# Ledger of designs, part 112: designed miniproteins, single chains

Each design is a single chain, and the fold is of that chain. pLDDT is the mean over its residues in the fold that is shown.

## One batch from the design tools (miniprotein)

Design m3887
Fold by ESMFold2-Fast:
Structure m3887 (fold): chain A 84 residues (1-84)
Amino acid sequence: SDENADGALAAGTETLDRAIAFLEKYPENQELVDKVRELREELERTAEYAKQTGGSGASLLFGKTLDVDGEAGDLEYQGLKNAE
């Protein structure tokens, strides 16, 4: 349903917005912030595709949300290493 797609998008964007807020504390992480913003745009495009295509798009959106959680964590880890 659209409610499930909206929920997945909200959860994913919240994770990415937290990653941006964390990385923005260190000016050297601007490139990592830009990468997180790119992931956010990709997630929004995937959610739009899910709403247009139904079942196939919904499966893709769930996979993208899980990928986003992992990628955000990896970028935050890179930011910590840069701040050392």
Scores: mean pLDDT 77

Design m3888
Fold by ESMFold2-Fast:
Structure m3888 (fold): chain A 116 residues (1-116)
Amino acid sequence: SPLLAEVEALLGEIDALVEEAYARARAGDLEAARAAFDEALALLDRLEELVAQITDPEDLRRALALVEARLARLEVLKADAEATLPPEIAEAFTAELDRLAARLEAIGAALRAKIA
């Protein structure tokens, strides 16, 4: 569906921004990393609007699977960041990951409620 295609595209843009944020954090540029996270959080506002419009049960289940896959990737990235970044950078970076994860968890909960 067009709505599902837009959800996939937005999640792909969020994936790219999270990858950019991690690259910036590895370079010691927390300001640039936070800017990339702020852009990703803004895209989540659009994702919430799209999710509210989805009514097809198969599209809802697919959207939920896509969101859950991103949540799993953020958990892996959090562990990697804690292992590889300097402690002060890891703390700041993982706090931003937690903000992104909390918003995605809320979107997943909304999708799950619509499926029921």
Scores: mean pLDDT 90

Design m3889
Fold by ESMFold2-Fast:
Structure m3889 (fold): chain A 78 residues (1-78)
Amino acid sequence: MVFVGLDEQPDIPSSTETLYLANNKLTSLDVSHLTKLKRLYISGNQLTELDVSSLHRLEQLVIEDNPLKKLLLPSSLQ
């Protein structure tokens, strides 16, 4: 699933396995309900915090070009 031109998080189906949110203007992101997510691309946003610790199926996380001060990772990526 791909989104562009976003200032706010869209409604994302819980069945989503790959999510492309790169190069948007997101300041917050809640993906805790996306327990099937395997790949998350969120580079080029304005996120200061991200919690993906509940995403135990996550295989790939691409987060460059965000002003992140806090990041919580699932055990699958540690």
Scores: mean pLDDT 79

Design m3890
Fold by ESMFold2-Fast:
Structure m3890 (fold): chain A 104 residues (1-104)
Amino acid sequence: KIKEAEELFKKGREYYKKGDYKKAIEYFEKSIKLYKEGNAPLDTIARNYYYLGMAYNDNGDFKKSQKYLDEAIKLADKIPDDITRGVILIGVSVGRLSIEKQKK
């Protein structure tokens, strides 16, 4: 399940980079499900939630973006690796600033 989840996450990132946010969301959601079923490390799941939140933001679904970015923060707070936790928290901050920009 972990290896399959990694391939789905990789596909999600590829679609995200190409601007196909709907497919990115689909692959990230499938990846998270498999990562959870495989008891993946919290940093792996948190990173996936961060990308899912960003994909929803770029797709214009700001409510779901906030939900998943909040989930990424909750998981990141449990990560003992300061560098990995910091990267996720910075990414979430950038995503929230992008949402605020849309309100102008």
Scores: mean pLDDT 74

Design m3891
Fold by ESMFold2-Fast:
Order: structure tokens, then C-alpha cells, then sequence
Structure m3891 (fold): chain A 65 residues (1-65)
């Protein structure tokens, strides 16, 4: 279904964003003074939270269909 395809796309986006978060966390661990990496990680974490909410809503719509 179209909803299942949308869910697949969002799950791929989530996986990619989580990989970026891991890379940023490693850079911060190596250099705790890297303010830019911290700012990017905070933004990335907000984006991950938003994508997770969209996935949860899509799953509810699929279950209701």
C-alpha cells in the first residue's frame, strides 16, 4: 500500500539519521570542544524525534486500515 511505502521511506531516513548521530557522537568524544558537532548532533536528534513521531502516526494509520 502507499502508506507502507511511505513507512519504508521514513524508516530508511531514520536509519541514515541515526548513522549520522553515531558519527557526530564519535567526533565529540574525540574533541569535546567541537561546538559545531554538538550543535549538529542536537539538530539531528530533534530531526530523529520528529521522524519517529511520523513513523508512529503512519503505523497507527496502517493498523486502522
Amino acid sequence: SELELKLLVYEIVLSSSELVAEQLQKRIAEDPSNQKAKELLEQNQRDIAAVKEQIAELRKQIAAA
Scores: mean pLDDT 89

Design m3892
Fold by ESMFold2-Fast:
Structure m3892 (fold): chain A 62 residues (1-62)
Amino acid sequence: SIRDQLRQIYRDLRRGRAVDPDRVGALMRAAGFPQARIDRIVALIRAGRYRDAAAEIRALLD
């Protein structure tokens, strides 16, 4: 599922692993998250702030 893919991305980001920010944005839009939250998370990933991006994704999933 889209949520399972986002949970895997969360785990990768928590470990400091690079993820494709465009793929993250597309999955979050498909999951129905607000565009402003998507833009913030994508910007954090592009800046290499992976653990900050993970914290934001976790807040949206649970």
Scores: mean pLDDT 86

Design m3893
Fold by ESMFold2-Fast:
Structure m3893 (fold): chain A 94 residues (1-94)
Amino acid sequence: MELLSLEEAVARMREISLEVAAVIEDPSASEEEKLAKTKEAVARMEEIVRNSADPEATRLIAQITLHELANLAREKGLEKVAEFLEEKLREWLD
């Protein structure tokens, strides 16, 4: 697999951010379904960082994305989703 340029990595992170935001906002999905989809999306974010030509810059973008999504989940009362995203953010800061 060719390494993702920073521009490509940013674009993919934006796509994932929009997908997860839509999942969080979906009134038909259970919290368990939202958590499962969020976990899958975070795994995709980790793959983007690993395959990035600029992993440090891509990781920073991922951290910002995780923080924004955690705040959205808390605003919507999705405690388990918010806690998962906050735990991942702490893990990525280590």
Scores: mean pLDDT 84

Design m3894
Fold by ESMFold2-Fast:
Structure m3894 (fold): chain A 62 residues (1-62)
Amino acid sequence: SLSYYTEVLKLPQGLAEKLLAKENDPTALLADPLNELSKLGITDSGHIEAVGAHLKAKFGSG
């Protein structure tokens, strides 16, 4: 959710909204989270790992 990105991960509102929009078609984010998140301007390794884990938990195999 948006609040996870802004309140837990402390991402800027604009980046959080772009990530939420990407959740409508998360295939590219799940396949290559490092590359896709870097394209959005997320370069912090901790943020990349946390977003990747969140997406895998939400859209992955459990």
Scores: mean pLDDT 75

Design m3895
Fold by ESMFold2-Fast:
Formats: sequence, structure tokens, C-alpha cells
Structure m3895 (fold): chain A 65 residues (1-65)
Amino acid sequence: MMDIMRARARQLGISDAQVQAAIDAIASSSNSDSVARRAAYLRVIAQATGRSVADVVRDIAQQQA
């Protein structure tokens, strides 16, 4: 799982340090809800890249199309 998250972050141009910060944020979340955990991850990525969560989601959808 963590390897997949790192691979995706690299595709988005995110540094390993920013990925580690995202992993730490998810690990500190006691929330077992996968939606909430994914939202936390996307929020950290958006903040690290200086983009909005909506822009990050749109870019991911564009890559999947």
C-alpha cells in the first residue's frame, strides 16, 4: 500500500519528504473510514503542491481518462 502511494505521489511531482508527511498524517488519524483517510491524504497532497483538493482530484480523474 505505501509503495503505491509513493509511486502515485512521484507521478504528481511530489517529493519523498511530502509523501512521508502525508503518511504520518494518515497514521495519526484514528479514523478507520477509508473515505476520511483518503480525504486526509488528498488534503496533505493539495497543501504540499499548493493546489486545491478539487484541482488534485480533477488531475487524477484526467489521468484515469
Scores: mean pLDDT 62

Design m3896
Fold by ESMFold2-Fast:
Structure m3896 (fold): chain A 86 residues (1-86)
Amino acid sequence: DLELELAERLAAALAALLEAAGAERAAELLREMYAADLAGDSVKAAELAKQFAEEFAKHLTPELLERLRAVYAEVRAEAERRLAEL
């Protein structure tokens, strides 16, 4: 449950960052890919992951990569805080 919640938060945070960076399609694909994974649709998830990779590559810059690392660090810190509350 906690792992699923943290995965959901990470996916949402990354999608929001991509959307804010002007990669709205990549953000949408990431959300759809996560939803497909949760539904157990591995074929759809794989197809969406390929589309995400292609779309993400169009927006990949050193600045975006650093912002993605920052978001990951924030979600990781939240995960550690949530684990401490258990």
Scores: mean pLDDT 78

Design m3897
Fold by ESMFold2-Fast:
Parts: C-alpha cells; structure tokens; sequence
Structure m3897 (fold): chain A 62 residues (1-62)
C-alpha cells in the first residue's frame, strides 16, 4: 500500500493525462494521514490543474 501512495503522488504531480491525475488524487484522498508532500500535491492540483474535473476532485480530497 505504501508504494501505491507514492506512485499516486508521482502521477498527480507528473502525469500528462488528467484521467490518471484524477485517479492519483482519489488514491491520496483515501489516506488518513497524508504527508506534507502528499498534501502539497493535492493543493497544487486543486489550484493549478488544467483540467476542471481533476481540479474539482483535488478540492474534494482536501
């Protein structure tokens, strides 16, 4: 499960596919104790993502 969370964070920050970024956000939203880096990834997606759907999903996860 730890590797899955790390991969999800990487996908949210680095994936060019907004559908993959949305999946990464959903995985992070299931984690009870997010690290500061994971929270920053969600916050960045919520503020800066080019896809409105991905941006909305990140806002829901915060």
Amino acid sequence: MEKKVEIAKDIVLNSKDPKLRTIGIRILSEVENLTEEQKEALKKAAEEDESEETKEEAKKAL
Scores: mean pLDDT 79

Design m3898
Fold by ESMFold2-Fast:
Structure m3898 (fold): chain A 61 residues (1-61)
Amino acid sequence: MEIDEVEVRATLHLIQAVIAKKNGDLEEAAKHYEEASRLFEQAGETDVAKQYRAEAEKLKA
C-alpha cells in the first residue's frame, strides 16, 4: 500500500496545529491548518481541504 507523501505532510501539519492550539498559539495553529488545507487540496481532497481552511479562519477571528 502506497502512502501519499502530500497526505503524510498534511497530517503532520494537523498534529502541529492541534499542539499549537492547546498551547494558546492560535496564530501558529492557524498557519498549520492553512498548510494542511493547501496540501489536501494538492492531493485532490477538496472537501477535507475546505474543512481545515474553515478551522484556520475561525482561529484568526
Scores: mean pLDDT 80

Design m3899
Fold by ESMFold2-Fast:
Structure m3899 (fold): chain A 111 residues (1-111)
Amino acid sequence: SAVERVREIVDRARENPVSPEVASLSDEQWERLRELLEEAARLYPEEFGELLDLLDSIGRGNDVGLLTHGALALVERGASVEEAFRFATTSTMSLTEAAERLAQALAERRA
């Protein structure tokens, strides 16, 4: 499932961080990021699966930064997979900023 794929990616990224920002995340920040990405994957399982396949195709399937940006586009904008992938690969937003915006977008979806 998309949720299981997200768990595996977060676990692998935590073990082998792709950037200094990712490497600097605390245990609490990793737990929160995992929870946010799992919630997004539950809301958009098909779109998340397709996004993961696209990230994998460019050799960046373990990049939690790209995954967080893609999740943000899916949740905040109701973006298509193509739009989410484009946003993820072109965004210059920090991982922390993207995670905060994703948290807000998910909270608005719960209301």
Scores: mean pLDDT 84

Design m3900
Fold by ESMFold2-Fast:
Structure m3900 (fold): chain A 82 residues (1-82)
Amino acid sequence: ATDEAIKAGEEAGRHAGGPLTQEAGKVAFQGASDAARAGRYDLAVETGKGLGDAAHGSFGPEGREAGDRAYQAMVDAAKAGG
């Protein structure tokens, strides 16, 4: 679950703005996954939604799919942590 969420964050970040946003997406989703495991689900979902929304609207179908996957992976991580 955590590895999948991090990978989804990397891909959404890459679609949002290339290598710099790819690394930012990876770091954000690592932190959000850690927050979900600690029971801070609101923070995890907020992070996933923010990155997902940024990717979803920016780079056509590929970016939208990456954003949808990132959001879903974070929701799944939040549910699994509870």
Scores: mean pLDDT 66

Design m3901
Fold by ESMFold2-Fast:
Structure m3901 (fold): chain A 61 residues (1-61)
Amino acid sequence: GSAEEAARAGARAAREAGGDPEAGALQGKNSMLGLPTGEAARRDRGGAAAGGSAGREQAEK
């Protein structure tokens, strides 16, 4: 998948978990790209965790 798809998947996962979609999107995109993600976790740790999982799944596609 693309970084944009990873961001969308991360936002969706965070929203489904009841977290911040922006934190999920940032974590998803950065997880796919292999970038540091501390900023997303500072906003919403749970949303960032959900987004990171979704971003890793997109990196496999």
Scores: mean pLDDT 73

Design m3902
Fold by ESMFold2-Fast:
Structure m3902 (fold): chain A 91 residues (1-91)
Amino acid sequence: APSPVYEWVKKALERVFKEKDPKVQKVELRSLAIMLRDFLVPEETFLKALKEVLKNIKFTDEQRKMFLEALEKYTDYDVEKVKKLIDEEQK
């Protein structure tokens, strides 16, 4: 996966998780998951970007739930890998 895709995914994740309105954030999470699918972002690139974002941004339980639900519904990513990564980085 090229560096520009990694940087885009990282910045998109940072923007979505900085959103303070839960209703707006839910819409942004859905849109992000759809874009990850439609742009054919590789799982490895997504996981690398997510790991980096998780160092600086903590997810609430509700944010984690909404994120995993969006990925399950709209992407072919292994949601169990995503869940494990979030849980390990957010200890």
Scores: mean pLDDT 83

Design m3903
Fold by ESMFold2-Fast:
Structure m3903 (fold): chain A 71 residues (1-71)
Amino acid sequence: MQQAQDQLANMIKSLDQAIADGDMTADQIALHDQMVQAFQNRDYQTAIDYYYQITRISDMAARLRAMVAAG
């Protein structure tokens, strides 16, 4: 029910676009490669975990930037 692979494929495509736009760090690109491999191996739970790691890096960077700007 609900094509989980379709949702995950859209997430991967969105991240691929962010890489093309230069919005990703080298570390996030490496995690994206691991996420794609997990998806191709039908290991959707591992692919989702990599997605959360990528988003946490972006959130931490944004929070640190805000703290520096506020101080």
Scores: mean pLDDT 75

Design m3904
Fold by ESMFold2-Fast:
Structure m3904 (fold): chain A 80 residues (1-80)
Amino acid sequence: SKEFEELKEAVDKLFERVKELIEKEKDPEKIEELIETAKEWAKDVIEYAKKVFSKEEYEEFEKHIQEKLAELEKLAEEKK
């Protein structure tokens, strides 16, 4: 659906922004805070998607979010 594609694009843009912030940040504590904020945001967006999208779209979306979070966590760990 159009709404699904728009949400997926918005998610990708937000994760790219968080990735940029992590790459520029030198304080491990602030990097950890950015990761926790991203996880909280992801939880809320996944819950929203589950309520409004088809099962197929929701499952794809949840997997996509989980993959993006794993990428951010790996980047943050490498900067410790």
Scores: mean pLDDT 82

Design m3905
Fold by ESMFold2-Fast:
Structure m3905 (fold): chain A 70 residues (1-70)
Amino acid sequence: APDDLASQKAALVQALKDPAPEVRAAAVLGLSQIGGAEADELIQQALKDEDPRVRAYAQQALATGQLDFR
């Protein structure tokens, strides 16, 4: 349902502002799974993140279009 995706995106945007870099990195992964122009723009903002892990995930997401390595 669109509401479910909208709620997930809102939570991920909030998570991108979390002080914990692990939470922000998880948000980038979640946005990569959703895909689309809006998610891509949010991932591009994560390229400017203070934490190198968050930036690395953003780079990989944009280069591949998706992340799948657990």
Scores: mean pLDDT 74

Design m3906
Fold by ESMFold2-Fast:
Structure m3906 (fold): chain A 77 residues (1-77)
Amino acid sequence: LPDLVGKSKEEALKILSEITGFPVEELQEALENQRTLVGKGPKGIQVVFSGDTVAYQTPPAGTEVDETTHVILNQIK
């Protein structure tokens, strides 16, 4: 998993799409509707956005993730 903190929303969603195989449009819809995209494996990625940028991610940069990983996207207001 690359370091997403400080990247724009568009850049972060593109990177997550390339890693997980979920389309950018599905990731955006999940973020807007606060739903989890469920992968086939037990691992999860959580990315928290503040405005247009990534404020927080887990797991940390350098952690192995793949197309079986869950994606949880949150927006701070």
Scores: mean pLDDT 72

Design m3907
Fold by ESMFold2-Fast:
Structure m3907 (fold): chain A 90 residues (1-90)
Amino acid sequence: MVKKAFELAEKVYDETYRKLVEEQGLGGGTAEVIALNEAAKKIEKEFGFPKDLAYGLAVAAYELHLARERQDSESLAQAEKSYKDVEKDI
């Protein structure tokens, strides 16, 4: 369950972020906040998680996505910790 929710959050974040930046010309910071909220809403709707857990999972998915793109070991370690903290609460 958590792994599928995480994969959905990562997908929704990426799709929303690209659309906002590439199609609407929004700044990265603004697009990031909107994409995180859309991912969290999708998780809440599809899996029935509480808003706080859905948002936490969306943030963990976002951090892991960034770490993989940057290939930064410190960001990867932080993202993995965030994911495990959310997984523990589910």
Scores: mean pLDDT 74

Design m3908
Fold by ESMFold2-Fast:
Structure m3908 (fold): chain A 85 residues (1-85)
Amino acid sequence: EEKKRLAEELRRRIGDLLDQMRQAYLANDKEAYDRIVARLEAAGLFRREVIDGKEVLVSTLTRPPEQLPLDELKELLARIDAVDA
């Protein structure tokens, strides 16, 4: 199923970006961390929110990837490709 394949791809791509963010944080590489966070925001996957004076990343997805329409999955993957270039 194309939809299932794209949903799995979106989940994988998000996981990869979050892992890169974690790696940069552990390496104390603020510039790399900020760059990855900016990519997540530019792709429309996460937004920054301030909760109790702390910056947190919140998912913008209203549904899990498996429940998103095919066109929305394609759009999100295209945005990730654009920010990864």
Scores: mean pLDDT 79

Design m3909
Fold by ESMFold2-Fast:
Structure m3909 (fold): chain A 62 residues (1-62)
Amino acid sequence: SDAARAAAIANVERLRAQGLISPELADRVIALLRAGDLEGALALALRESAVAAAAVAEGLRA
């Protein structure tokens, strides 16, 4: 849903603001989420950062 996608993006933006993930990783994950590639966004996050993966997965469950 659009709400779940927006929640996932907000979670990734918060992690970037807190310095818990790199701005480069945040931008790539957000770009995939905005494109509607939810599986690609989660797969990238799982490969690069467990914290980012958890944030994306929690957002997508909203």
Scores: mean pLDDT 86

Design m3910
Fold by ESMFold2-Fast:
Structure m3910 (fold): chain A 74 residues (1-74)
Amino acid sequence: DQDLVDAVRRLVEGRISEEEFRQFLQQHVQNIVDETKRRHPEVSDEELENLRKSLETHAQRILDRALEQRRRLE
């Protein structure tokens, strides 16, 4: 995902704040869930909730790694 890659780069380079990046990740997860529901209305609410949880877990890992890289660069 180009938008996610660009956001990570901006955070690591110090061009956006951690708060801005967290907001981006929340919006990105919501957009994926909403898009999945729109394109596949047959998908159950349970499947959408599982997707959300998986995406939130991956988003947290991305955030943690990007912040670690940013701290090392200072």
Scores: mean pLDDT 81

Design m3911
Fold by ESMFold2-Fast:
Structure m3911 (fold): chain A 70 residues (1-70)
Amino acid sequence: SEELRERAKEAAAELGLPEEAWEPVAEAVIQSIERSPHPYDESLLRAMVWYEANKLGYHGPSISRFDELV
């Protein structure tokens, strides 16, 4: 979904990820949801974005910032 992709990109930006990470992270999140469809809220979406970003090797300048929100 384009709406889901844009929301995932916004979450990546809010978490301080570099712009080049937004698209690949959003794609990974979408593929994860498509493989295992289940209800998700904003908190779960942000957690998935952070997880996929770390899996791809992207880290924000404040690695603890997400931990403060979760």
Scores: mean pLDDT 71

Design m3912
Fold by ESMFold2-Fast:
Structure m3912 (fold): chain A 55 residues (1-55)
Amino acid sequence: SEEEIDKEAEELRKKVGEKIVPLAEAGASADEVSELVAKAVAEINEKVEELKKKL
């Protein structure tokens, strides 16, 4: 269901945040953080499309 896919996507976003927060706290630049977020968002979108294809 779409609700299950949304829940999975939210869980993936949380895991990305857990990786990014330590880097930001260590003084990573806004550009570096933005690049990592963009890459992670692309990976999550790909996973969401894969899950939707199975419906």
Scores: mean pLDDT 78

Design m3913
Fold by ESMFold2-Fast:
Structure m3913 (fold): chain A 93 residues (1-93)
Amino acid sequence: MVEVKKKKLEELLERIERALEAVEAGDLRAAARVFEVPEEKLEKMSEEELKAYIKKQADAVIVSAEMYLDEEELKELAEKVIEAAERLKEALE
C-alpha cells in the first residue's frame, strides 16, 4: 500500500516537473499535453484557456498530494509535489 502511494506521488512529481519545463520554455500546449488533453481540444484552446487548464491541474495535484502529508513515510515526497505544483502556478502568472 505505501509503495503504491509513493509511486503515485513520484508519477505526479514527474508530470508536474515536465509541465513546468514546458511552461518555462514558453510551450503552453506541451504543458497541457502532459495532463493528457486530446490533440483535437488542444488545437482549439486559446492561451488563456491553456493557462487556466494547467493551473486547474496543478491545483488538483496539490489537493491530491495534501492527502498524504499526515503519512510519515510520504510527507517529504508529498511536500516536494506541492512545492513543484506551486512553482508551476507561479510560472503561469
Scores: mean pLDDT 83

Design m3914
Fold by ESMFold2-Fast:
Structure m3914 (fold): chain A 64 residues (1-64)
Amino acid sequence: SAKAQQIAALEAQGRALQAQIKELEKQLAETTDPEEIAKLQAEIRALVAQMNALLAQIEALRLS
């Protein structure tokens, strides 16, 4: 169904976002430069916000 295809696409996007977040977390763990730490933290926060929005979309689709 179209709904199942949309959910599958969003779940795939979620897995990609999770992988990006984990890669940035690894970079953050290896970084001692305050300016770079601030940039990585901001990017991680932005991706987490995208993940939360995407999970809300999946839930809304499942409930409709």
Scores: mean pLDDT 90

Design m3915
Fold by ESMFold2-Fast:
Structure m3915 (fold): chain A 70 residues (1-70)
Amino acid sequence: MKVTIRDSSGNIKEVDLDEVPLSFSVDKDGNIVLHTKSGDVKVKFTPKGPVEVEADGKILDENGNDITPK
């Protein structure tokens, strides 16, 4: 599936995953890390400000909660 990472400045990074991320974090180097059942996926994307992760039609917060507006 396609996972889309957006920052508050409009920068977008897309990655292809076989499963929905359970959560995400930012590592010590500023890269986004997607946490999945199969392990962590490090994304070469340094966000400029807060990030939004969209997967499987849902917008996720950093703890994997669905925050999609109705």
Scores: mean pLDDT 76

Design m3916
Fold by ESMFold2-Fast:
Structure m3916 (fold): chain A 72 residues (1-72)
Amino acid sequence: GPTDAELDGAVLFVAMAVEKVIADKAIEKGDYQTAKEAIDGLKRLAEQAESLGLTDLANEIKKVIDELEKKV
């Protein structure tokens, strides 16, 4: 079965995808408060990925944050 690290990585990846969808949808509606809250959620997920040694995932989350911050 998957290891704890593989499960943690999968959970964080799914959480990132969900927050990205929330942020994109909020931006499309002009709901910049909800978009900023989703971006803050992504920042917490990046910190969690870093704390678990998931450096590549943390960098991918940070890239998503940078792309979203250009739109708010």
Scores: mean pLDDT 88

Design m3917
Fold by ESMFold2-Fast:
Structure m3917 (fold): chain A 80 residues (1-80)
Amino acid sequence: MKRLVTLTGSSATPAPAGSRVVLRDAAGNVLAEGLMDENGNFSLTAVVPLDVAIGSIEAYDPNGNPVDLKDSDFTERLVP
């Protein structure tokens, strides 16, 4: 059994299309990454071992500047 984690959210201020969102575990390893759409919205999915804790969510514009996030939500369920 594994966990299927889905993370959604948006940028707190307008961010350029192609801004990157990164989901990390508690040890700092990348679990998933994706890009924001033109409206600043994102959706990420990760398959995570049961003993791995979610640690952080980070976002960066195409030039590497940090992007503030809002309305971040995550759900998880068990999968085979």
Scores: mean pLDDT 80

Design m3918
Fold by ESMFold2-Fast:
Order: structure tokens, then C-alpha cells, then sequence
Structure m3918 (fold): chain A 115 residues (1-115)
């Protein structure tokens, strides 16, 4: 029964880490390479807190890595764009699960989404 409260706390911590990284990146001054590395490190940290949010962070890192690869290898652009579209579809599934958990958290906190 108490595991439900532990899961909520883990998700809250996971969301704080995710939100902090997004805020840092929004401040500017980061390269695509730096952003990809930061999201990959975030995914590792999130794996024990919220595996689905970890998968979302991992998907973002992979998308950024594919953008870098596309920039460095324009001849592979068509193949890379196909891979990116497939990752975006996968990311949407994790994003849907994330949004469901976020709505639950916001109901308990009375807070605005992404605040």
C-alpha cells in the first residue's frame, strides 16, 4: 500500500530533474552535442526513479544524436529522417504515459502544468 506514495515521490523527483535540465537548456549556450549528452545522463539517473520518463529522456537524446549525425553526414539524411520519425512515434508513447502521471501529480499539488 505505501509503495504508491514511494512511486509518487520518485516521479516527483524524476520530473524535477527533467524540468531542471529543460530549463537549463532553454537558457541557451548549449550545443546539440552537449544537450544530447545531458539528456543521456538524465536518462541514466531517471531509470531508478521513473523508467518511462527515463525512456522519454533517452529518446530525446537519440533524436539529438541523429540530428548531429545528419548534419555531419548529409548523404545519409533520408535514412536518418526515417529513424527519427520512428523514434518520435516511440517517444510519443512515453510522453503519453508521462502526461498521465503529471496530471495525477498536478491534481495532488494543485499546481500548474510545467510550473
Amino acid sequence: MKKKEEEKKKFEEAYKLFKELVRRLASGGYSLEEAAELFRELAKKLEELDPELAKLAETVAKLLELEIKKKENPEEAEKLEKEMKELEKEGLKYFEKFMKKLIELKKEKGEKILE
Scores: mean pLDDT 78

Design m3919
Fold by ESMFold2-Fast:
Structure m3919 (fold): chain A 71 residues (1-71)
Amino acid sequence: AVATVTLEGADEAQMKAGAAAAGAVPGVTGARADPERHQITVTGEDAESAGRGAAAGVAAAGAQPKGGRMT
């Protein structure tokens, strides 16, 4: 499962911190930041893991989320 969250107003350091926090969540297999799009993409073993990773990334980035999607 893949979750993508947009964090408008986050700088590159905040985006990297968010991706690192997401990647530390059990069941998350990949997390990456796209500073140009202000997005964090989290890949999990299942939708629950991807969602938990995305939530951890949002909290660690310290920026207001504009929206997210899960596939």
Scores: mean pLDDT 75

Design m3920
Fold by ESMFold2-Fast:
Structure m3920 (fold): chain A 80 residues (1-80)
Amino acid sequence: VPTLLALKEAYEKSKKLREEVDAKGNTLEDRIKMLEEQLKYTEEVLKVAEREGDTEMASLYREVIKQIKEEIEKLKKELA
């Protein structure tokens, strides 16, 4: 059961974190960068899976790559 003091502290902490994120103005840009890095790593592991003949993992990584690319494009449109 949260105390009134604990709720006030949580609210103040949350507000401070939001102000820091807003001051940097980079939430969407940081997310895009993270997805671009994830895309690089997923493409590298796809190459390994294809080389090893792991068709199940290769198919899975191709789907992940497709999803990451689609999300990056959506976020870039929001940022622009």
Scores: mean pLDDT 72

Design m3921
Fold by ESMFold2-Fast:
Structure m3921 (fold): chain A 61 residues (1-61)
Amino acid sequence: SLEERVDELGERAIKAAENGDFEALRQAMLEIARVVEEHPELLPRANETFLKVEEIRKKKA
């Protein structure tokens, strides 16, 4: 499902942020953005990932 795809991409983004893999993070976030652009109803789900990624980035700064 699209929800499962967003969750899978979200896990990928979180792992990339934890590992400092900025290219993998960028790719995962761009794919989430494309899905949300076509399916705006998934935006709240994608925003949960965005908030977690920002928390990780702040801890590593």
Scores: mean pLDDT 82

Design m3922
Fold by ESMFold2-Fast:
Structure m3922 (fold): chain A 58 residues (1-58)
Amino acid sequence: MIPSDLHLERIAKKFGVSVSTVREIVRAYFVDKLSQREIAERFGVSVGTVSKIIRAAS
């Protein structure tokens, strides 16, 4: 499920990333079916950060 913009803003602030980065991570995981490791490398964040963002967005 793709979260609302307001929910993405809260996640972005919590993890110190931009709203656009959170939106792209969520899209890459739920729409493009990319692995958490591939997303982490693509956006320059840790796998743990990707996992937490995805969990918060779910």
Scores: mean pLDDT 77

